# Designed miniproteins, single chains, continued (3): the designs that were tried, part 10

Each design is a single chain, and the fold is of that chain. pLDDT is the mean over its residues in the fold that is shown.

## One batch from the design tools (miniprotein)

Design m8334
Fold by ESMFold2-Fast:
Structure m8334 (fold): chain A 55 residues (1-55)
Amino acid sequence: SEELERAVKVIEEAQKLSPEERTKLYLRFARELHERGLTNEEIARIVQEARDRVA
């Protein structure tokens, strides 16, 4: 999905950042997904799938 592809890119970009900047990026991304109408369960699933792909 588009959200999964975006999540993979966000996780890859976060690896280049400091822990503080990483946290800010993740919070911004979570807000973006909520604004697009995704539930907490859908967001958790997408993030888990993206982490599995990056690992």
Scores: mean pLDDT 81

Design m8335
Fold by ESMFold2-Fast:
Structure m8335 (fold): chain A 69 residues (1-69)
Amino acid sequence: MEEEVREYARKALEALDAGDVETAIENLQKALELSEDPLVQQYLKDAIDAANAGDLVRAKEAIERAIEL
């Protein structure tokens, strides 16, 4: 994973831990725009969908999976 994509994904995870869903989604969207890996893009999209649905546990799991790539 590109370091810049990982940085935005980590910022999103930190925002979710703080309860700031709006900031988390903004950082996930930035990570998605910069990502060239289709699998990373899929996990980031899953994280955005989960965050928008209020499923923060699922959102965090998707972000963590993206970061591991």
Scores: mean pLDDT 84

Design m8336
Fold by ESMFold2-Fast:
Structure m8336 (fold): chain A 70 residues (1-70)
Amino acid sequence: SAAEEALAELRARVDALIAEVEASKGANSKQARLRFAQAGVEALRRGVAPQDVSDLQYEFDIAVNKATSA
């Protein structure tokens, strides 16, 4: 379904953003958070469940916090 495709695309983008934040040791965290917010809104518009977006937000926040604490 379109929602399943949108969720898969959001997950791929989150994985890429996490990799960028880890590589930069948190230096790009503000830009990464903005990009996640934009991608999350688009995913919701495409019918992704709010719970699935929230789960990815949690994973993203944990990764950003680890990168900025190192």
Scores: mean pLDDT 87

Design m8337
Fold by ESMFold2-Fast:
Structure m8337 (fold): chain A 57 residues (1-57)
Amino acid sequence: SELHKELLRKIGEILRIIGEIEDMRLSGTVDEEKVKELEEKKKELLEEIKELEKKLK
């Protein structure tokens, strides 16, 4: 279903964000402003996932 595809896409975006933050941490080149933006985007995606889960159940 389209809702399941949307859910998987948002999960994939969160995983990519986590990977980007982890890569910065491991390289020792942490951009604090970029991390803040990525954390805010991750929070937004988590809220969107919660709304989609309510519609799927």
Scores: mean pLDDT 82

Design m8338
Fold by ESMFold2-Fast:
Structure m8338 (fold): chain A 63 residues (1-63)
Amino acid sequence: GAREEEARERLRRRMEELARKILELDPSAEVEVVEVGEDRFVLRAVIDGEEHVLEASVAELLA
């Protein structure tokens, strides 16, 4: 339903905002959204040629 779609949209937007903040701090960094689901969100960041993977739970965003 609409609630489920809104939850996924909020999760994606929130992570995109985080990615944008990282780029503001380091413009050479490359941040991508790898996975979006109801249970979790996965970001991949490349800084100075090194890959970092960040994971977040959607539980709080569903509330």
Scores: mean pLDDT 68

Design m8339
Fold by ESMFold2-Fast:
Structure m8339 (fold): chain A 68 residues (1-68)
Amino acid sequence: MMSEERREFLREELEIVLADPEIPEELREEAERLLERLEAGEEVPMERVIELGVEVAMRRIERAVSKL
């Protein structure tokens, strides 16, 4: 099973992703499923959680830049 430290990190990252009210529905659903799996004690790929965080951050930057 994943370490407590890894689970805590992944939980925090997913919570940050889900805190964005403008997140696309598909990314929200994926983040919610990953969080549910994590809370159920299942293994969740860290790389995918990081990719979701990066994708949400990039979309936020692109939206900000497009308004300039």
Scores: mean pLDDT 78

Design m8340
Fold by ESMFold2-Fast:
Structure m8340 (fold): chain A 99 residues (1-99)
Amino acid sequence: SEDEKARELLYKGMEALRQGKYDEAIKLFEEAVKVAKNPTLKAEAYLGLARAYLQKGDVEKAIEWANKAIEYAKKDPNKTLADFLIRQAEKILEEAKKK
């Protein structure tokens, strides 16, 4: 399914982030956003984009994508996962606003 492809792209994006390959991570997360149908998978991909841009020092894009992650996480009927994703995005917003 499209969502299975999105999960594979999310996994690869997270691995790229761990390796400091921020441009590669961005490409993988952008593709994950495009193919994902599930709003929660979109939220996870937006969170990945926010993290990658924050690591690159692009504060404006980090804030933009973190806000989109919150927007899409709020669409999840699973409150526990939604609350987790929102908290991770809020931490990115806090770090971005310090710069």
Scores: mean pLDDT 88

Design m8341
Fold by ESMFold2-Fast:
Structure m8341 (fold): chain A 115 residues (1-115)
Amino acid sequence: MEELVKKLLEAIENEDIKSAVKYATELAKKILEEEDAGERLKILKPIYDYVEETKNKKAELIFKLLLSILFDLMEDEEAKEGILSTLSEEAQEIIKEIIETKKFEEGIEALLNLP
């Protein structure tokens, strides 16, 4: 888990979009499979800390995607909509499609290639 988050952040820092898509996809699947809130926080907190430190837009998109997946699993529509409303209309559409279809790799690739 921790090593996978580190690989994601390194891929984002190096502008390696292909690797970032791969690792973000694996993390999204782990958010879906994990029932323990503490284990989910071990994924989300390092990404949040990286976004706060670097203000990296791609890391922010991945963080908000993972939060939206989590809030959807918790059936917290208000929290999910709150996160989505901070993003562009195009990013919101992509994230909603990912949540509905579970096509993580294709959706994350589209999300990270937004201007």
Scores: mean pLDDT 84

Design m8342
Fold by ESMFold2-Fast:
Structure m8342 (fold): chain A 88 residues (1-88)
Amino acid sequence: LMEEAIELARKAAEALRAGDREKAREYAEQALELISQLPKPDREKALLYMEYLLARAYAEVARRQGNDELAALYEARAAEARARYEKL
């Protein structure tokens, strides 16, 4: 379940990088559904890792669009999510 949820989160990030926002949303919703079935500590860890993956993808898309300020904000969010994940 956790591995499957993380794979779906990774697919959501890949779809976002490809510009397929609809498919990214579908994969993200499927990942969240699986995450909701995990024990509490695993849910928190999986949610943080998903936030990390999606924030990184948003940062890459923003940078590609020339929005360096927005990219920096998403990079900061990814770093925060990763730091919290490492503590769990």
Scores: mean pLDDT 85

Design m8343
Fold by ESMFold2-Fast:
Structure m8343 (fold): chain A 91 residues (1-91)
Amino acid sequence: SVEELIEKLKDEDPEVRREAAGKLGAYGDPRFVEPLLEILEKDPSPEVRAAAAFALGLIGDPRAVEPLQRIAKEDPSPEVRKNAELALKRI
């Protein structure tokens, strides 16, 4: 269920969080923007943050624009910055 995917965003395993973020993005529902923004800004795993950036791009909600612009400039991971730039082009 959608509720189970949201719970999986807080899983101890970064691979579980990454897969959950991707699936929430594929749903395209604006309700997932705030949970995905929390992951984008705070998750310790760069692969999970990159998945959240990609997912936010798929949803296309303008609430993600300013956070993605910040992450594209400031995230320590080049891959996360790249995914944020690609997401911005989709929104």
Scores: mean pLDDT 88

Design m8344
Fold by ESMFold2-Fast:
Structure m8344 (fold): chain A 55 residues (1-55)
Amino acid sequence: MSEEELERIQRGAAEAARLLGLSPAQARDLVRKNAGAFLSEEELERVIAAALAGT
């Protein structure tokens, strides 16, 4: 996917984690459940890191 699309997903994941009050474990599971099948390992790690920043 494009860098712009990945950055948008990262921002969305961080905001969702913050708004939902997710724990680090819940944030990781949410990202894996919703995006794990179509993101590369590197992209998945970046989105997980963004979600964790929102927790």
Scores: mean pLDDT 80

Design m8345
Fold by ESMFold2-Fast:
Structure m8345 (fold): chain A 60 residues (1-60)
Amino acid sequence: SMEERVEKLKKEAEELLRKGGSDEDTIKSALKQIEEAKNDPEALEILEKAIEDGKKVLEE
């Protein structure tokens, strides 16, 4: 479901951004953008791709 995708992406994005040293305002802004993408499948897919690419760097 879209809600499950959004919640998963928000959790992964928060973890990734915190590990990268982002401040709380940046993290909050990113989470809000993901939440807004709940009604925009194209935007959500783009954000999912971006987080997946970021995770690849961390898993190295």
Scores: mean pLDDT 78

Design m8346
Fold by ESMFold2-Fast:
Structure m8346 (fold): chain A 68 residues (1-68)
Amino acid sequence: SSISAFIGLLLRAIGDPRFEARVEGEDTLVITGVGDSLPALEALAAELARDPRFSVTLAGDTLTITLR
């Protein structure tokens, strides 16, 4: 389900020392790159953009993911 995918992504991001993650509202996840982590953040953005359950926007060091 979309909600289980969202929770899985949140746990994945929290567990990765290259990222800081926060939830905005009920359906939006914001992930920020820590230090020299932009290539990892760009790779994650590309991966998530292939999943039709998510709307993905990458702006600088900030990745915004919203459930569709």
Scores: mean pLDDT 82

Design m8347
Fold by ESMFold2-Fast:
Structure m8347 (fold): chain A 59 residues (1-59)
Amino acid sequence: GKKVATALKDVDADSPAVLPFKKGDVLEVLKEYSDGDLLVEKDGRRGLVGGNLVEVSEE
């Protein structure tokens, strides 16, 4: 299966590196960084998300 991250709350983009999402959105996890951030993809768009804002699971 693929790793996915489920959003725990709404997040608005405050910089071009941050991907905006809504609570309950499912994001594909592409990479995990040593600082706890994740590189995620939704609808062909990629960005960073804090690991504390999402719950990671295996599909």
Scores: mean pLDDT 76

Design m8348
Fold by ESMFold2-Fast:
Structure m8348 (fold): chain A 90 residues (1-90)
Amino acid sequence: SETERLLEAIEKMRKDVEELRKLVEEAFETLPREKAEEVAEEVLRGLENGLGMLEQLKKNTDDEEVLKAIEELEKYIEETRKEIEEKLKE
């Protein structure tokens, strides 16, 4: 179904965000600070683009299950962005 395909795409995006979060954590543990900051900035750009895509998808669907999944992923991305921004302030 259309709903199932959209939910699968959203789940894949969530897993991609989890991998990006892990990438930033590993970068700050293993790389010189300047290079870790470059990785974090690139990831933050990707997360901002992801939020823009989800906002557009949200406007183009009336499916309540899909809308709920989008809102949960948006919240997760926002929390991930905040964690990365806090690392950059250290």
Scores: mean pLDDT 87

Design m8349
Fold by ESMFold2-Fast:
Structure m8349 (fold): chain A 101 residues (1-101)
Amino acid sequence: LTLTQSPASLTVAAGGSATLSYTVSGAAPAPAVNWYRQADGSGELRLVGTVTGVQPGQTVTLTLTNLTAADTGVYFAGAGAGTEPESQTAWGEGTRLTVVS
């Protein structure tokens, strides 16, 4: 299973919106694919969303609205049976979101 994230980086104005995506490739559906955010300067991944039953070739999007500087960070897609970061068996490369005022 491979998660390909796009875009690699995105800069948006505060109050705007950003759309992040991943595409799943491999032979089997992912039981769950989770979105995590890692804030700048943090080693912690925080769960921001989950999609189940994702099929190979499927592209999934995450749209963030009303953006603030607090939304800045790297957003990772992780695939596994649960929502804990440590339970994920496949990871995307991440999308860096920068929110500017």
Scores: mean pLDDT 81

Design m8350
Fold by ESMFold2-Fast:
Structure m8350 (fold): chain A 62 residues (1-62)
Amino acid sequence: GLDEAAEKIGELTGIPADVIKAIIENAESEVSREEAAELLARGLSEKFGADEEEIRKLILEG
């Protein structure tokens, strides 16, 4: 679920899971889940050096 996805992404980026969850929920309020996953995966991978494809899959599975 979304909580588990946020926790795993938090481990990859060093960002608290509650913050990741809020970011995902905010993005999904503006765009589709697929588009949110693409945008967030790219942004987080560029800023924190995390794997883009792994983050994208975690959001889509959440």
Scores: mean pLDDT 82

Design m8352
Fold by ESMFold2-Fast:
Structure m8352 (fold): chain A 59 residues (1-59)
Amino acid sequence: SAVAESEARAQRLVSGSSQKDIETMLGSLDGQLEAAKAGELSEQQRANVEKLKAEIKKK
């Protein structure tokens, strides 16, 4: 499922990463969400980015 894939991706991204690297990743995802608000991404792509960001923040 998309949820399980987002969880696995978040786990890989935060595993072995420094706090600074995690902050950088979150900033990049915020930029993608801003692009989505401008209508540059589909609703599903936006939802996937939001889900990934939430999973990374929960780490």
Scores: mean pLDDT 69

Design m8353
Fold by ESMFold2-Fast:
Structure m8353 (fold): chain A 89 residues (1-89)
Amino acid sequence: MIEVTILALYDTETGRTVVLVFENSPEKKGIVDSLVFDSDEDPEAAIERAIEAALKELEEKYGPIEVVKRVPPRRAADLWLAVLQAVVK
């Protein structure tokens, strides 16, 4: 079982969502990944779609993933941010 943090960052000027995935356990053997999605949708919709696409891609690469905690998308200046905590089984 590997605990991961997923950060989704949407840039309102470029319409680009970057999803960063990293292992938050002290073992440091784990998952480090970066996924990029372009969208001209509303920021909240763009982030949610990017998260769904990222979760699917991570599941294909690393096996079944369970989302344990989800912080909804929020605006911070020119960025929108969402945070998920998940477990790779």
Scores: mean pLDDT 75

Design m8354
Fold by ESMFold2-Fast:
Structure m8354 (fold): chain A 107 residues (1-107)
Amino acid sequence: IPELIEGIKAYNRKDYEKAIEYFEKAIKVSPENPVAQYLLGRAYDELGDYEKAAEWYKKAVENAIKLFGEKHPLVKEAYRNLADAYEKIGKTEEAQKWRKKAEELEK
């Protein structure tokens, strides 16, 4: 998806608002793309919108497990970032739950 590539370029130059615009367009074309969902979560995370970051990381986890299986690196990374986002929101119990899931993927 060309929008995904342009979004990554915007993200790498720290233009997170433009990255979000491109990742949203990528998701409109491919709603279940866990890579686009994960990157949108990361862009919101960089802007401090931790609630939206958590929402998109959670969708990325669900779709990555369906398409690639739970042991895929994207699932582990999304679990870690989801835990960090919940911690920043003050949802400590949710953060601990997702952190434990990331740790369990080492086995």
Scores: mean pLDDT 85

Design m8355
Fold by ESMFold2-Fast:
Structure m8355 (fold): chain A 74 residues (1-74)
Amino acid sequence: MISDETIEKAVELLKEGKTGRQIIDELKLTGVDGAQLVGALSILKENPDAELSKISRVTGAPKSTISRIRKALK
């Protein structure tokens, strides 16, 4: 499970212009957690109004995790 602290740090790194690879490396994320977090961040950055169910199908992340990422991006 991805923590709220990890999500907040990932959002700050994204705002600083860090790449998905740099975010994964700095936060020491596992392959699955890293892919889900970075994938959801990328989609929400371009499409803030994207449906949670659609992002969940594309990334494999739970809707609850995507909702938390969306809140952190605001």
Scores: mean pLDDT 79

Design m8356
Fold by ESMFold2-Fast:
Structure m8356 (fold): chain A 96 residues (1-96)
Amino acid sequence: SAAVEEAKRLREKGSELYDQGKYEEAAELYEKALELLRDVESELRAKTLMNLGEAYRKLGKYEKAAELYREAARLLRDSPHAESVELMAEWYARIA
């Protein structure tokens, strides 16, 4: 759908900003992408949640990062990466 394509573009732009160290701006674009993916239970939504979590981690918002990683892990429950994402969530919650 057009919404999914726009979400992909926003995620890509967010990742570009993240690579430039603009974590607050990156987080805003990832949040906009997630709004477009609200009704889509997909790997793209999970990856966008992980991107947002990583941006919050860089901003020192570890508890928010942990929450986002837990949500991503739920969407990826049948993926071999689900356990790793859950462990990251637990680690970030512990240091928050």
Scores: mean pLDDT 82

Design m8357
Fold by ESMFold2-Fast:
Structure m8357 (fold): chain A 56 residues (1-56)
Amino acid sequence: ADLEAEKALVGEIQKAKSAEEMLAAFEKYKDKLSPERAAKLKKEVEAAAKEMEKME
């Protein structure tokens, strides 16, 4: 279900040590998400990745 895929993606993002790992996690799970959920999570992942890059 979409909820399980979202939880798995969030877990992978929390374990990610770089912006590239966050984006890779999203690519891995995006096909298991609905288009609307994927779009929302993409924005959240991109924002988190940008913040991580800015802190480096």
Scores: mean pLDDT 76

Design m8358
Fold by ESMFold2-Fast:
Structure m8358 (fold): chain A 59 residues (1-59)
Amino acid sequence: MEEAIISKLVELGGHIRLPSKEELQDILDSLGISPEELAKILESLGLNELAKLARELGK
């Protein structure tokens, strides 16, 4: 699961820009996980801004 998320972030150019809410939603749909689960994984990777964005999708 974590490897799939890392792969998607690299594909989305995470080194240059942050993914959009739409791109994060596509990741959630493809992996079948909740926004809260995605946020926890992103926080464990030090991607706190993306984790906050993922939680916004869960509202």
Scores: mean pLDDT 69

Design m8359
Fold by ESMFold2-Fast:
Structure m8359 (fold): chain A 68 residues (1-68)
Amino acid sequence: PVDEAVAIFERTKAAIEGKEEDVLSPDVALHLVRLLVDKAKNPQELAERIYKQGPDDPLAREIAEKAK
């Protein structure tokens, strides 16, 4: 679950930068990551892992705030 949330975040980032078609939209990815944070045994740890990969990314910041 934690690793899957990180994978969703990375996929969304790649979509924005990679110009790929049919990639997960940022809004959908954010919603899925929020659900995974809510279901995580340690949501702070999950948020920190996502934030560490993209501290300047708005999606990463949103997840970090959500875990507080």
Scores: mean pLDDT 64

Design m8360
Fold by ESMFold2-Fast:
Structure m8360 (fold): chain A 93 residues (1-93)
Amino acid sequence: MEIPEELQRLKAELDALGISLEFTVGASLDTHLRFLEAENEARAAGDEEAVDQLVLWLAFLNQAKTLEAQGNLEKAQQFRDKAAAIGAQLGLP
């Protein structure tokens, strides 16, 4: 599963301290699988712009889930709307 470098470094630091970080706190496993599928397709097509937009799409969905978990539903919806706009351009749900 491809995860942001910042989250990878944070997980490694927490694991070294004996603390478990669940990456499922962000976007769902289904969302991460869709990202990997779309990224592989975009890379096969040589579409670097689509790869960059996919990374941004996943980041916005992860941020929306984090904000929703914190009870900030208004900001969570704003990030979901941003992700939906990118997803529509890339043919993603």
Scores: mean pLDDT 67

Design m8362
Fold by ESMFold2-Fast:
Structure m8362 (fold): chain A 62 residues (1-62)
Amino acid sequence: MVEIRAPPESGEAVIAAVRALEEGGFAKLVYASDTVVRVEVPSEEAARAVRLAAEAVGAEVL
């Protein structure tokens, strides 16, 4: 599981990026709030993709 802390202004961008990865089968969004997003990932490669997507929108991976 990957936990992401997003500034309020980037929370929607993080959720959109995770949903795009979910559509591709690389992740599953399990929890979302204004500041925290939790993602279930099937592999280390998928976890890396989620981390890169979060960092691209200015979010912190916990």
Scores: mean pLDDT 77

Design m8363
Fold by ESMFold2-Fast:
Structure m8363 (fold): chain A 58 residues (1-58)
Amino acid sequence: SEGEEKVKELGEKLSKAKTPEEIKEIIDQLRKLIEEGVAPGAASTALGEGEKRLEELE
């Protein structure tokens, strides 16, 4: 589905992100998808991965 494709795209960007700023941008997009009810399970998992990576870069 379109929503699942978007989450996959954001997950790919997240895996390539190297700065906290890039990760925060991706997290914000994932939060928006969750609020809109778009692939909430996959988006929530990716959000958790993003938050963990952000903590590791502090």
Scores: mean pLDDT 80

Design m8364
Fold by ESMFold2-Fast:
Structure m8364 (fold): chain A 83 residues (1-83)
Amino acid sequence: WEEFLREVLLLFLELALVPAIEKDEEKRKAKIKELEERLEELLNKYAPGLSIEEARELVEWVIGQSKENQEKVKEILEKLKKL
């Protein structure tokens, strides 16, 4: 569970960072989709209590947030990585 949580948090961190580091729209969209699908599969396998729709909504929430909200998510994930 702990290693699974770390991987999920790292995927969320990378997903939150994609809009800031990838300026090409097509590459950004493809990368977000890849990370979104990978996160969904991971959550489906290791967190069966969380529905695929709920996991997708969380991913879409992260990528759809304003720059300020995405930066807050990044800060939270960075703090959790240090624990």
Scores: mean pLDDT 64

Design m8365
Fold by ESMFold2-Fast:
Formats: sequence, C-alpha cells, structure tokens
Structure m8365 (fold): chain A 76 residues (1-76)
Amino acid sequence: ATPEQIELALEILERLIAVYKETGDISAVFAELQRIVAANPALTPRQVQVIADEFVRVYEEGWSLEEAKERLREEL
C-alpha cells in the first residue's frame, strides 16, 4: 500500500474506535465502515478486512490504539 493508503486506513481505524466509544454499539461501527467503504471504492477487500481485524483487537482484546496502528502498518 502507498503511504497515503496507510494513513487513510489509520484514520478509518481511529474513526471506528471513536464511534464505538461514543455509541457502545458494534452495529453503528459496521454501518460507519460500510459508509466509508462506499465513499472510498479504491479500498480493497483485504484492506477493509485488516482495518476490521485491528478494530476487533482494540475493542475485544484490549490492545492499545498504538499497537493496533503498528499492526495495521505491518499488514498493509
């Protein structure tokens, strides 16, 4: 991925975490992800999956945002 694509993916991850902190609702998070994907058709299914996986690490497994960001950079 290009540096610009990595930065976009990081911004999406931060946005999804912010939605979850605000709402406590996983359905709201996935609705936001679907909205972002529709607005960014250049995102590949693999890139979307990596973002979703790192979101799960933060909210279910208690990973820090910084650890999730580093993992996302490594996977993309």
Scores: mean pLDDT 80

Design m8366
Fold by ESMFold2-Fast:
Structure m8366 (fold): chain A 62 residues (1-62)
Amino acid sequence: MELIKKAQELLDKAERESAELVRQGRIDEALKLSKEAYEKAGDLYEKAGKTEEAKRLREIAK
């Protein structure tokens, strides 16, 4: 429950920060930030027992 909320907060923050980096033309940094956020969110979902959702998030991180 709390892990899922933490994962969503992480993804929301990464989306905002990534969008700002893209606006500045820092595309590679935006991609790295997004990948790291999806990997961390996947770990949090797995710890929460949401294995299928964790798998989906890790696929996005590729």
Scores: mean pLDDT 81

Design m8367
Fold by ESMFold2-Fast:
Structure m8367 (fold): chain A 68 residues (1-68)
Amino acid sequence: LKVTIYVKDEDTVIIKFSEDATLILEDGTKIEVKGEVELSILDAIFSIIEVNGKKYKLNDIVDEIINL
């Protein structure tokens, strides 16, 4: 899985995944991600990614950060 974060503005990021993944927010909300998702920076920082039955903290698996 390749994870790229695009910083859209001071409050918003776009996260791109090379594979389909489930994003789990701090409140437990699950979002099925197909390709990319737009989130607040706060939601992104505290999110967990589930792919192929394994869970990762987003911060531990980010490959690249790009400013838009």
Scores: mean pLDDT 82

Design m8368
Fold by ESMFold2-Fast:
Structure m8368 (fold): chain A 85 residues (1-85)
Amino acid sequence: MEAARRAARLAREAARAALADPKASPTAATAAAINAIGAAFEAEVLGRGEGAAIDARAAAEAAERAGSEEGARLAREAAEAAEAA
């Protein structure tokens, strides 16, 4: 449970970081946030560590394309936490 909660928290932080980045395009930031929220849902609501890790890695790639370094970092941490669950 602790690892799943940590993964969900980090994924939510990744979504906020991507959306808060003024240099990111709205479309790219939205894609990163959607994947990050998907990771949080997989970890916290569905209890799926593998699904959460996949969505979190997708969020990290989307955040990198958007130019959100902080969003990408938090999404990678969320993936690691999900894999540990």
Scores: mean pLDDT 77

Design m8369
Fold by ESMFold2-Fast:
Structure m8369 (fold): chain A 55 residues (1-55)
Amino acid sequence: MEELGVSKEVAEAFIEAYRETGYDVEKLAELLGLTPEEVRRFIEALREKGMLEDP
């Protein structure tokens, strides 16, 4: 995926929040007001861009 429709700054903030939750998808979803499914899809998109690696 070449473009996520989000800025690099937003993507980095998401990655930081994900690390702060200890890579807990459900906890991150609660903090961001998203569903766990939305968080998982965003994580996969970031992995395809090489911005996020598995913990």
Scores: mean pLDDT 71

Design m8370
Fold by ESMFold2-Fast:
Structure m8370 (fold): chain A 66 residues (1-66)
Amino acid sequence: SMAEELREKAEELLEEAERAAVRAYLQGNTDAVARASELLKEAKRLLEEGRYEEAIELAQEAIRVT
């Protein structure tokens, strides 16, 4: 279903964003890590609420700021 596809996409982007945050941490970019961490927390909350499109948007933003 479309909802299952969106959920899988949100989960994939969250994993990518977490990897990007780890890379930022290893590079010493503390501001990027702080911003990405807040976006990831919110994206995970939205994912748990079934708000997949919004979770995708925040996960993509977390990738952009790292």
Scores: mean pLDDT 88

Design m8371
Fold by ESMFold2-Fast:
Structure m8371 (fold): chain A 70 residues (1-70)
Amino acid sequence: ELSPEEQTKLTLVKDALEKVKKYYPDKKEKIKELEELYKQFERALKEGDKEAAEEYLKKMEELVDELQKE
C-alpha cells in the first residue's frame, strides 16, 4: 500500500499530467513519453523503489519544462 505522502505525490503528478494533456494537445510525442514515465513512476512507488521513483519524477519534470519552453 502507498503511504499518504506517496498517494499525495502520485495524485499531484497525475493532475499535472492531465493539465499538460489539456493545454498542449499538439505535443503528442512528449505526452506519450510522459504517460509512459508516469506508469513507471506509479509502479516504482508501489514496489517501494524510491530511487527509481525519484528518477522517473525528475525525467517527467524535465519533459514538462521542455514542453512549456516550446
Scores: mean pLDDT 80

